Designed miniproteins, single chains. Designs and how they scored, part 101

Each design is a single chain, and the fold is of that chain. pLDDT is the mean over its residues in the fold that is shown.

## One batch from the design tools (miniprotein)

Design m3508
Fold by ESMFold2-Fast:
Structure m3508 (fold): chain A 71 residues (1-71)
Amino acid sequence: MSSLIEKVRELSEEVDRLARELERRGDLVSARMIRAQRDYADMLLDEGKVDLAYDLLTKAKKDAEKRLEEL
């Protein structure tokens, strides 16, 4: 559990970095959507739903990377 929590925290930071890159490239709508997914994952983590938080952040990272590739 502890190592998965650390991985979730690292993914949350990476997702935030990707959202900042989307903003830098002018995709403010996608940046806000990615941040909303991160906020929801943080709520899941607070509820002890670590696996769901990990899955959501992994999806958010993939979605952000895909959007950046399309820009």
Scores: mean pLDDT 84

Design m3509
Fold by ESMFold2-Fast:
Structure m3509 (fold): chain A 64 residues (1-64)
Amino acid sequence: SAAEEELRALLRELGYSDETIDELLDNIDDDDLVERILTRVAVEKGSAAAQRLAELLRKLRKEK
């Protein structure tokens, strides 16, 4: 999906490995893992990047 492609692109730009991205997508309903990643993105890249990631994650969860 477009949301998955954008999420993969964003996380790659943020320095995450494809392995980590695949693990996140496979465990997208793991609220603890998702919250941990969002917190890290907010600290490392700012609140705007974290908000964008959160929107993409919500879209992907809703598509399933």
Scores: mean pLDDT 81

Design m3510
Fold by ESMFold2-Fast:
Structure m3510 (fold): chain A 86 residues (1-86)
Amino acid sequence: LEEELKEKEEKALKLEEEARKAADEGDYKKAAEKLKKAAEETIEVLKLLAELGKMSEEEAKEAIEKLKERTEGLVKQLLEKAKEAE
């Protein structure tokens, strides 16, 4: 579980870096896809942290909900920019 936690954290970080690079290059659609995948990995990290007892189930649920809301907002903004840039 702790090894899986580390692997998912590293994957999330790499996906966030890829999303940032794609956005910097004007590939907003790719940035949105990478950001969504990074959020999915971070959600799994939060679930594992709760399973390991490193955070409460309540804290994990709140963090997941906030992350989903933030990610949906950012993805929407990136996809709107993609429509403008083509």
Scores: mean pLDDT 82

Design m3511
Fold by ESMFold2-Fast:
Structure m3511 (fold): chain A 100 residues (1-100)
Amino acid sequence: MSEKEKEIKKLLEEAMLLVEEGLEKAGVPQQERDAALATLLELYSQIIDALKAGDKKKALELINQMKAYIEELGKRYPAARESFERAIELLEEAEKLLKE
């Protein structure tokens, strides 16, 4: 994995951690948190596979899907919205790195 890909990976991991922390602080039940995190982990895995394959277009599409999912979570859990907005900002930084 290139240095740039490692930076992107770190931003994605930090974004997922912010979502996890936001859900916990919002008092979301464990079952619902686990379901949300499983969805994010699946998207993360697909993004990493796209990056390894050199498919920047696919990686960007998947990052946008991850952003959309977090925005939907923010509608369901308004108390977590500030943490989710910070997570989305990290995903936008990952997109910028992918675009060169």
Scores: mean pLDDT 88

Design m3512
Fold by ESMFold2-Fast:
Structure m3512 (fold): chain A 97 residues (1-97)
Amino acid sequence: SSILKQAELTNLYLSALIIVKKKKPEFSLEEIIEYAEKVFKEYLKKNGIEVSEEEFEKAKEEAEKIFKQTNGKIDLSALVSEETLKELEEIADEILE
């Protein structure tokens, strides 16, 4: 299994939050967080990425803090690669049906 740096995990979770908000602008903050967590977990599973509970909680807390402070107004290309972004968007489309 691949091991990611804490900052990379935070960027992945933050990207999931931004993608869900863009695809579902009608969602409440609570709904955005709920579905972003599902997208993030599915991405980890599909890519065989192992994450400890502590790493997961840190990524979630930091990403949610940044998302709230910026209102999700962050360029996704600054957070993740084009390949990662495409995969996250495909996962989000599947989950948000």
Scores: mean pLDDT 86

Design m3513
Fold by ESMFold2-Fast:
Order: C-alpha cells, then sequence, then structure tokens
Structure m3513 (fold): chain A 76 residues (1-76)
C-alpha cells in the first residue's frame, strides 16, 4: 500500500515533467519511467527511444504512465 502510494506520487511527478517540458523527454526521465515498467519488451522499446525527443516518444511515455496509474487504481 505505501509502495503503491510512492509509485503514484512518482508517476504524478513524471507526468508533470513530461507535460511541462513540451520539447521532448530527457534520458533521465526515460530512465525513471523504465524503472516503473516491468515488461521487458516495453523497456527495450523505451530504451530505443532515448535521444529521440519527439511527439511519438512523449505519447508512448504518457501511455505507460497511464497504464501504471490504472494498475494502481485497480488495486484500490
Amino acid sequence: DERRRIEEELLDRLERIVRKTGEGISDDTLDAILSLVSDPEHRERLRSLRGRASPETEAFVLMHIAVARLEIKRAE
């Protein structure tokens, strides 16, 4: 329960960083999101997007944040 709240706070923080930047996603932000993504295929795909700041990268990252939030909400 406390771990999930920490993850929720981290996801909120990451989403705000992604949305605020508007210029793309830094490698540090991608690394933080990679720590929240357990699927190896998704992790490799996120890694392939490093250094490629684009709307596609932002959308993919936001999608994973949304999925992680849904998983936390499902556990409530």
Scores: mean pLDDT 67

Design m3514
Fold by ESMFold2-Fast:
Structure m3514 (fold): chain A 90 residues (1-90)
Amino acid sequence: MKKTLEELIERARAGVRNILNAAKVNNLSEEEQTDMLKLLVSNLINEMRMQGASREEIQAVIEAVLTEARKHLSDESVKEIEEFAKSLLG
């Protein structure tokens, strides 16, 4: 089944929530939470590239991840994830 961009965005947001909820239950540091979200971002970019997604579609999904992360993490941690994502896309 070909997933729509909106389905990918909602899946990415759910992924962020699930990771951060599990991290809070396990008393993981914000640095460990940031590293887990970097792994999620890397996996999403690789999956979308394999599916032939455009750069704009990948950027939209990454922005959804960053927007969800901002509800839970500091601005510095979110910026680190954003810079990591840009390094993978550039």
Scores: mean pLDDT 83

Design m3515
Fold by ESMFold2-Fast:
Structure m3515 (fold): chain A 86 residues (1-86)
Amino acid sequence: MKALATVVARAAPGITREQALEAVRDAVKSVPGVLDVAVHLDPEAGRITVGVIADSPESAQKALDAVEAALRALGATVLERKITPL
């Protein structure tokens, strides 16, 4: 059963959508079963939202952990984490 991992973070000043997307994609390369990755940056709110579709809840959890670590390395503050069955 597929699952969606969602992470919402407060962006550090100067983070771009492209930097966040590259960091997230690199982080999830080692996670088997990742099917798709999307990153949205709201520059006015200073919010980054990351969605990862995985082929299983276990892969979604690993992807969520990897995304959180990547965003923290960019100086972002993780606000919310969620896994939704698809």
Scores: mean pLDDT 82

Design m3516
Fold by ESMFold2-Fast:
Structure m3516 (fold): chain A 80 residues (1-80)
Amino acid sequence: SMEELKKKYEFLKKEIKSIEETIAQLRDNIARLEQLAKENPDKAAEYQKLIDGHRATLARYEQRLAEKKKELDKVEKEIK
């Protein structure tokens, strides 16, 4: 039980780190697209559609991150 909880804790930490890295990449991609939209006003609508798509994906990953952090907190309390 305690051994299983410790393994779950370490797995959740790695999963959270992976999600945070994905969120960082999505934010960088959005920033790049926002800059491209600013530099190419004639294509701003096309870049905005891509930004909107990435923002929707970002929101899903931020929700998943919040859920995984809650799960980690629960596991941490069980270990203590």
Scores: mean pLDDT 89

Design m3517
Fold by ESMFold2-Fast:
Structure m3517 (fold): chain A 97 residues (1-97)
Amino acid sequence: NKEAVERARRALEDLKSEDIEVQLRAAEVLTELAKTGDREVLELALEGADILLKSEDKRLIEAALRLAQAVLANTEDHSLMLRAIGLILRAIGLLLE
C-alpha cells in the first residue's frame, strides 16, 4: 500500500524531532500503520522503534515497546519477528533502570 508507506516515512521523519509530543504522535501513527501488515511499513516501524529507544525519556521508550509489539502482532515473517522481539527486550531492560 503506497499511501501507508508514504505516511510511515513521514512519521519516521517526525521521530527525529526534538519535540517529545511530535515524536509520541509519530509513534502512534506508526503503531496504527503496522496493523496493515505491509512489510515495508513494518520495517519502517522497527526503524522507528530503534530511534525511540535511543531516548532517555520513559514515555518514548514505552512508545517504542508498544510499536515493536504492534510489529510482532502483525507479521509472520521470522526476520521481522526476531527484530521486534530484540527491540521489546531492549525496551523492557531500559524501563527497569
Scores: mean pLDDT 89

Design m3518
Fold by ESMFold2-Fast:
Structure m3518 (fold): chain A 68 residues (1-68)
Amino acid sequence: SALLEEAKKRLEEAKKKGDKDAVGIYEALIQAIENRDLVIAQVALAEAKKLGDEEAAELAERIIKELE
């Protein structure tokens, strides 16, 4: 899906930047899509909001809506 490809792309960029917090969020979002796990997606959204990562939060919200 387009959301899975976007999450994978953002994960690779986060790894290149050494952003361990963003890596954790994007790994969780990939897992949420692949396993259709709404709870993991909601936890990733909460972490993105806590970090002020608006781009990660917006992707997480889109994934949550697709999984609902």
Scores: mean pLDDT 88

Design m3519
Fold by ESMFold2-Fast:
Structure m3519 (fold): chain A 101 residues (1-101)
Amino acid sequence: SAEQKKLTEELRRKTEEAARLADEVDALTQRAREDPETGERYAERARRLAEEARRIAEEALKLMDETPEASTKGASYGSAAAVLASGAEVNYALTERIVRE
């Protein structure tokens, strides 16, 4: 249906944005390992980006919950966004540990 197509496209875009944020957090984690003296700023930025990725994942899951007729593709995108946000949170936690050691 047209409604399933719109939902799938919105979930796809949210997943792409979550992926971009997760990639940026991963890059910040690597930079903190290379330069621990400036790592505190990298850790703070990684935290904010991970929080943004989590918010996008929560919005995606809410759209799926409010639209019971979500397509299999839409459900797959929503799940992918949640996994990407979780990965960003793990990388932020690693950045904090690197800075504190």
Scores: mean pLDDT 75

Design m3520
Fold by ESMFold2-Fast:
Structure m3520 (fold): chain A 83 residues (1-83)
Amino acid sequence: SLDARAEELLAQLRAADPAELAEIMRRQAEIAKELGREDLAALLQEIADLLASPDPAAQERGRELLVELLREQALQYQEELAE
């Protein structure tokens, strides 16, 4: 279930160091920009900025956005594979 995977991923993200996650997201944003994926790069940078915030509420927003991004990507690939 995609919902069960999203819940598991969110739990794993909550256990991770938000500063380390922010660094990973910045690196992914740079790669996305190099690949011409400007909208994805901007979203990944926003997630990185939220995760790097000292505000726990901002960090949680960053985790929620990352889970939503990965959920949308998984749904898109599942639809492409079904066609």
Scores: mean pLDDT 81

Design m3521
Fold by ESMFold2-Fast:
Structure m3521 (fold): chain A 85 residues (1-85)
Amino acid sequence: MEERFLEGLDRIAEEARKVGTPEQAKLAVEIAELLKRAIRELGLETALAIFRAAVERVAASGITDPVEALRALLEELRRGVERAR
């Protein structure tokens, strides 16, 4: 299950690299790598709960710029992982 999910994240990052700007692609890869690390450290369910909460906070923040939204998501994800330790 975890392996298939990690493959899904890699595929999403690769697709983002083809469609997005270089900055968007770089942030998408950093988010995917942090998620993979969180899954290895905390387990799949905990990592997904942290990611879902981070996505909801960014969605509620009113950020309209895609690059700033991705940066906010990366920061919220980092904070969630740190708190779960």
Scores: mean pLDDT 75

Design m3522
Fold by ESMFold2-Fast:
Structure m3522 (fold): chain A 117 residues (1-117)
Amino acid sequence: SLRKRMERGALFAAFAIAAAVGDEELVEELRPEVKEAIRESAERRGEKVSDEEVEKMVEELVARAREMSEEELRALLEEALKNTPNEEVRELLRKVLAGDVSAAREAFMLLAEESLA
């Protein structure tokens, strides 16, 4: 469904940004939700993935996120903003895009919560 794709996009954006900025605590908090999102996405495509394959995919996401440029991070934030219907989350993402990195953690936690709802 469109809703689940939008929610997963926001979750992956939050996870990638957390990894890229070195917030290891937030990476670990979001890890179970990202694993579940990967599993659900694979099942929808008719693909069978093992828990080991899911873990490997998450580690590859973390590795890629840590190597992301500021331009790539900005594009990911803009995609999350475009796909997030929650105005509170949108406002926090706008602040992060404007350079207020202090709002980043709150935005990431709300994106994760929205993706689980």
Scores: mean pLDDT 67

Design m3523
Fold by ESMFold2-Fast:
Structure m3523 (fold): chain A 69 residues (1-69)
Amino acid sequence: KEEEFERDVKLALGEIYLAIGKIDEKRGNFKAAAESYRKAADIFRESNTPEGERLAQEAEEKAKEAEKK
């Protein structure tokens, strides 16, 4: 199913950007972490799923926290 495939690809890509953000944050690169978290949030929302929206909100919160550092 095309819609199912597109959803899964976007969720996976969002998770990749979340992981990049976490790595950057751990290394003290908070600007890069915030940018990666925002990118993850955008991609999660493109999935048009309740799970994607939840993950997008989590990613946005992580971006805000990273910006404070």
Scores: mean pLDDT 82

Design m3524
Fold by ESMFold2-Fast:
Structure m3524 (fold): chain A 63 residues (1-63)
Amino acid sequence: GPLKDRIEELAIGQLELLAKSLVPEGTVEITKVDDTTLKAVATGPEGTYTLTLDLETGELTIS
């Protein structure tokens, strides 16, 4: 519904900003893994960060 779509859109935007803050001169790719999971892969000169956001719980994991 509209609220779910808005939350997902905002979550994608916030996840992108956070991922980009970890790799300011790097690249960020965001993928919707399933209906409740977003994944960002942030690649910079020091390495790669994987950010996983659970849209149901709001839990964010960085590895």
Scores: mean pLDDT 82

Design m3525
Fold by ESMFold2-Fast:
Structure m3525 (fold): chain A 77 residues (1-77)
Amino acid sequence: MREEALRLAERLAEQTGDARIVDLVRRILDGDALAARELQALLAEARAAGVPIDEEDLERLARLLEEIIAGQEVPLP
């Protein structure tokens, strides 16, 4: 759900101190596939830097975004 994804994004932004997470999630919900890659890279960098991120919130957000992106996917043929 879009509202749930935004709520999770706000929680992750509070944990990381990075408001870009919320902006990127909003762009993904608007159909910006590039924003999805930027969000995943940003979260991966935060994890690598040892920022305390709630793993459940991270996994739920990733799952919701993957579902949304898959719904917008068009097969090659």
Scores: mean pLDDT 74

Design m3526
Fold by ESMFold2-Fast:
Structure m3526 (fold): chain A 94 residues (1-94)
Amino acid sequence: SEMVELLKELLKELEKLLEKLKEARRNGDTESVFKIAEEALKLLEEAGKKGVGVATAGAQLLRDLLENPDVTPEDLINGIELIIDMIRDAIAKL
């Protein structure tokens, strides 16, 4: 299924960004944490424009986190992990 392949590619790219974000957090690089989270948001928005419904939902969740002035790097990590789980669930239902 073309949708399954698109979801698997999205999952792989988000998992790479999550590992980069965890590394930036360990190094105390708060600027890189937010830049990586913004990259994840753009990736989800692009996938949503291609008709990936779970990516649209994930983009909204991540946008809401980034718009919160009290958001922490841990909140962003937890949010992206939740989005990854949503994508895995979407793949399992196909």
Scores: mean pLDDT 88

Design m3527
Fold by ESMFold2-Fast:
Structure m3527 (fold): chain A 119 residues (1-119)
Amino acid sequence: EELEKRRELARYQGEAVQSITEAILAVRQGDREKAKEYVKKAIEALNKIREITKDDPELQERVDKAIEYLKKALEVLDDPNTPREKAIDYLFEALRALVDVTGPREEILAQLPAVVAAW
């Protein structure tokens, strides 16, 4: 049913954005393992979006780009010799790819509820 697909899309969109936001907070708090868990959860949600949006090539391209940035964030978090702050750069690039947000990082986080609602 079309309504059920729209509900699933909205749910996974919310899960992806929330998980990326939680990953950023975990990195800022110095918790690499928690950050990795949230990044993996975001990738799972994005893979679900990809499965249900096969007819939307623009959204699939954005989702694929976001997944690539999230995988780069995982590589940073898996390497104890790489500063964890570099993962934050990749996490914000994933958000930008996914929700077309721009501007300073604090403004991006403030805009997410409205941007997800418009998405």
Scores: mean pLDDT 78

Design m3528
Fold by ESMFold2-Fast:
Structure m3528 (fold): chain A 88 residues (1-88)
Amino acid sequence: MLEETAEKLERLAELIERYAAGDESALPELEATAAEVEALLEASPEAREAFKKAVEELRKERPEALDLPPARRMALMLRAAAERLREA
C-alpha cells in the first residue's frame, strides 16, 4: 500500500512538471493520478502523516523552495512525501 502510494506521488509530480512545461497531453493522466493519490491519502493515515511531515520538513530545511513556481514546489513536495513513505 505505502509503496503504491509513493509510486503514484512520484508519477503525479512528473505529470505536474510536464503540464507546467506546456505538455497539455499530460492533463488527463494528471487528473486521473491526482484522484488516485487523493483516494490513497484519504484511506491511509500513515500516508497523510508522511505527506504532511515531508511538506513541513521541506519548508524548514529548504525555505528557498517556497520561491519556486507553484508546479515545481508541488512536484518537490510530492517527491519528498514519496521518499518518506519508502523509508517508513
Scores: mean pLDDT 75

Design m3529
Fold by ESMFold2-Fast:
Structure m3529 (fold): chain A 74 residues (1-74)
Amino acid sequence: PARVFPGTLKAKEVTAWDADRALAKVEGEKASQLREGDRVERVEHPEAGIVLEDATVVRVSPDGKEALVAGRIV
């Protein structure tokens, strides 16, 4: 079963790849706890005013400092 990370992660960058889908780049201590396939309830990019829900971790950097999370734009 996939792990669920409750609450909100802060994104450094968000890149939309479809009308309602985006990749978010998250960094810092919380990113080091993420693994591929983990679910994330919410990701925010406060500076851009973008919010993602129903997110899934698609990639973690080898050093654990960065994670890419795919989610639905709300």
Scores: mean pLDDT 79

Design m3530
Fold by ESMFold2-Fast:
Structure m3530 (fold): chain A 100 residues (1-100)
Amino acid sequence: MELPQVRIDPNLSLEERAEKVREYVEYLMELYKVPEEVRKGILEKLDEIIEMIRNKAPKEELLKKIEEFKEFVAENIENRSLRSTILSMADGLAEAIEEE
């Protein structure tokens, strides 16, 4: 099954972009039947990033948290296509943070 093309509106706020990433990642993990423990870990890390954005955490701390998220995905997502897609979305979020 081909992965859905993820389009994140560039006019969304950083918080809205992060929320869209979370929504798509949750959808993809359900589609690929990722184990519940791994799904919870990934979503918890995304929720932490969203909360940090809401609290206007320093850019350096946000980028560090995204790198930790990417490492967790790389270690725990076995499906290559799913892993690459989630990592690409994390990179897009990091680029949006760099623009702020």
Scores: mean pLDDT 80

Design m3531
Fold by ESMFold2-Fast:
Structure m3531 (fold): chain A 58 residues (1-58)
Amino acid sequence: NADTARRIAAANRAIEELLAKGKSFDEAVRIVGDVLRATWGKPPEQVEAALRAAAEAA
């Protein structure tokens, strides 16, 4: 559905940002995976915000 698509798009964007910052693919996937676990069951807006914050902080 639209919410799932938004989560996938946000996760992909976070991975691309982390790679652009010089993180390895393994590190990027780990960071994004940790955020997705922490935001399990939360609305897509909170998942998007958390992924953006994690990418900025890394």
Scores: mean pLDDT 83

Design m3532
Fold by ESMFold2-Fast:
Structure m3532 (fold): chain A 68 residues (1-68)
Amino acid sequence: MKSVDELVDQVQARAYFRHLEEGWSAEEVRAFVRREVTEVARRYGLSPEETERLIAAALAALERALAA
């Protein structure tokens, strides 16, 4: 079974790939990350607080990648 952190990292990687290869805007990839991380949290039965924390961490890492 994959850890929540591994699944969140995969969502981030997929978002960045969509930005670079498929021409998705920064706004579209941010929306994608929020949606996909929310689905991961739902599958694992995470609390709303834990879900918000994961979304914030994933978006922060995405912003660092987009700024590079």
Scores: mean pLDDT 78

Design m3533
Fold by ESMFold2-Fast:
Structure m3533 (fold): chain A 61 residues (1-61)
Amino acid sequence: MSEEEIEKLRQKNREIVRPLAETAAEIDREVFGLSPEEAKRHAERLADALATALLNIEKKG
């Protein structure tokens, strides 16, 4: 796959995993008392990590 194809696939994966990342960040906000900004950053990090993990599965499967 080209780097452009990989980037597009990662973006699609991010859209797919975004609700899961937001839910996980909300749970962490309740458990650890994160600020709204910290929760948003946490959701973004989780979405990126999940999108990358899904991309690696798709590339090998």
Scores: mean pLDDT 78

Design m3534
Fold by ESMFold2-Fast:
Structure m3534 (fold): chain A 60 residues (1-60)
Amino acid sequence: MSIAEALSLIDEGRFDEAVEILKQLGPEAVEQLQLIIDLLLKAGKEDEAEKLQLVLEQLS
């Protein structure tokens, strides 16, 4: 299991499955997800960032 697998599931709209993978990966994966969200926002990819933010909220 990897953060790349979770990102693939998010792109497919499979948010519940992505949340389960991220929970198994632990807090380091959550920190990486936050960094990816920040990078997407800086790149103007707001739609992609919003999908990741929804998953991150489910982890809190």
Scores: mean pLDDT 80

Design m3535
Fold by ESMFold2-Fast:
Structure m3535 (fold): chain A 100 residues (1-100)
Amino acid sequence: NEGQEALRELEKLGKEAVDLLDEAAKYSKDKDAYQKARDQFQGAVNATIAALQAQLDAASSDPAQTKQVTEQIKRVTEAMRQALKEAQELLDKEKAEAEA
């Protein structure tokens, strides 16, 4: 259950990151590069979530394994929050350059 809640948070942050990349693409002269980066990022997020879900399902009978998988999900979630911060900073820069 705690692992499922952590996965839902990761899914939410992954969607927010994709939405941010889509917004950044509006200010970019290279839309194809942004679309490629978006698709690669979405694919990586989907693969990571699927792998972590499979690990949670496999660990469900062992509390110690469930705890380890939950901690791994929390680490991935923190990495996603950092990536979102960096993406927001990139978007702010692109907007400033577009407004100049």
Scores: mean pLDDT 79

Design m3536
Fold by ESMFold2-Fast:
Structure m3536 (fold): chain A 62 residues (1-62)
Amino acid sequence: SEAEIAEKVREAAEALYRGEISAEEAAKQLTALGGDYERVLRLLEEGRADDAGVLAYIAAMG
């Protein structure tokens, strides 16, 4: 569902903010439902986790 997709994206982004997972693992989780892994990974490496999460959410939702 839409809520479940949004929650998974948020959970991955929050785990990265808390230092619980690597940027590579966060990018993998954020793009599991669709999207551009390479672009999301670059945004996370640049410290732009909110931008990465938005892109992953849009891709997953269609």
Scores: mean pLDDT 71

Design m3537
Fold by ESMFold2-Fast:
Structure m3537 (fold): chain A 110 residues (1-110)
Amino acid sequence: SAREAAEEGIEKAEEALKNPKAGPAVKAGAKAAKAGAEAALEALDANPESPFAKAAAVDAAGGGEVALEAAKLPDTDSRRGAALGTAAAILGIGASFNAGLALGKPPKGT
């Protein structure tokens, strides 16, 4: 489900953040992925049927997964680490943006 995807995004981003030796791009990407996944959960709680909330959950799941892959690299400060960290940040920002769109229209009947 979309909620499970957003929750997995949070868990994977938090696991990525447990690597204290991760390069700066990987740390930045993991932080952005976590923020995006938390925003996606908030959007799904407010507007579970919003296509923007569902899009945020997809971006959040991808961002967390990429951040975790980056954090597990033997050299997180490599060009690959920077590329994966940047990709995680882009996905996290996308999740936050889509979540914001979902939250801009309050649910009817609350």
Scores: mean pLDDT 84

Design m3538
Fold by ESMFold2-Fast:
Structure m3538 (fold): chain A 75 residues (1-75)
Amino acid sequence: MEELKKEMEELEKTHDKKEVQEIVRRKVAEELRKIGDEIDIEIGKELLRKKGYSEEEIAAIPDEELIKIANEAAR
């Protein structure tokens, strides 16, 4: 979060408050999406473990598929 704070201070020097808010919102949305994907991967792995999949089987599944499994379980 110290990096984001420094970036905000630099942006405030060259941009209007509204422009800074839009830039920060986009960056936060990108980071939240990235964090969400990482969480979904871990959820997908745990769901497969609960279904009786082995660690070898789970390791063979691509991250995109793990994300799909997590999203389907959230429905």
Scores: mean pLDDT 74

Design m3539
Fold by ESMFold2-Fast:
Structure m3539 (fold): chain A 62 residues (1-62)
Amino acid sequence: SMEERKQRLIEEIERLLRELGFDDETIDAAVNQYKTLSLSQLEAAVRGLREALRRREAVRAG
């Protein structure tokens, strides 16, 4: 279902936020906001967070 797909994307967003170094309280607050978004918005959020991880690694290497 669309709801199950949204749930999988939210779980991926939570994982990515944790990898970015956000604390559990911040992640929980963000996840509550993401639950209100459309499937397309969640997919865009996943792409944006993956890009943020790549940029963060580049900054740490510089």
Scores: mean pLDDT 83

Design m3540
Fold by ESMFold2-Fast:
Structure m3540 (fold): chain A 97 residues (1-97)
Amino acid sequence: MTAKEKVKKFIDEAIKKYPEFRKPTPELQAAVENPVSLEDIKKAVDAGDSIDNVYDLVSELFVQVGVVFPPDSPLYKKAVELRKKFGKLYDEIKAEE
């Protein structure tokens, strides 16, 4: 499986596992000028964006969730999990350069 295929598979599975992040939540839309969602990240992957840009988008989603949701909330905990899982994949891909 190529790096691009691994990232695409991860994002497709993330959309299924974290449907709350599939589109921008109403809270993110109200609080953030340019909310990032998993569908936006999927569009970037499908457009052939760099893995570094995809990592930046996942990181931005996590930062935005942290601005709106408290650390003990279920949504914040899910965002932490998502970012940690993607970070591991990103590190593996960068090691295979």
Scores: mean pLDDT 84

Design m3541
Fold by ESMFold2-Fast:
Parts: sequence; C-alpha cells; structure tokens
Structure m3541 (fold): chain A 87 residues (1-87)
Amino acid sequence: SWLEEAERAFREAGLELSEEEKELMEKYLEAVRNGDKKEAIFYHLLLQVHMRKTYGVGADEEKRLEGIEKAKEAFGLSEEEYKKILE
C-alpha cells in the first residue's frame, strides 16, 4: 500500500513513523477511497505540516503556504480547519 511504501522510505532514511503519523496517513487514504476531496486535502496538509515540524522535511515553505491557500479556496476549508492544520 502507499502507507507501507511511505513507512519503508522513512526507515531507509533512518526515521521511524510515529503512530500519530500512521493514523494521519490512514485517514488521508480513507478520505481518498471515499472520494472525500475536502477531507483528503485536510489530512494531506496536516501530514505536511507535521512532517515539516517534526523532521524538517517537505516542500519549500513558501510553496507549501501557497498550496494551503489554494486548498482553502478550492475545497472551502474553514479558518478552524486551517488552524488545526497549523497545530
């Protein structure tokens, strides 16, 4: 699965996925399977923010923030949902 591939990539980089990170990835995949684009984008952005804060990995910050704003506009994310992504 995509989650297993992600776990393998992290192990090869000398990192371990936490149970919280696995849960976020599983929620993302469930949203994708259910066709819930808003929930999928929400959990995808949560993962990106978490990975950046925890491991210092991810896309350039300016491009990441631009992507968040576009996702807010495209999928109607509330300010409350955005704050949860930033936590």
Scores: mean pLDDT 62

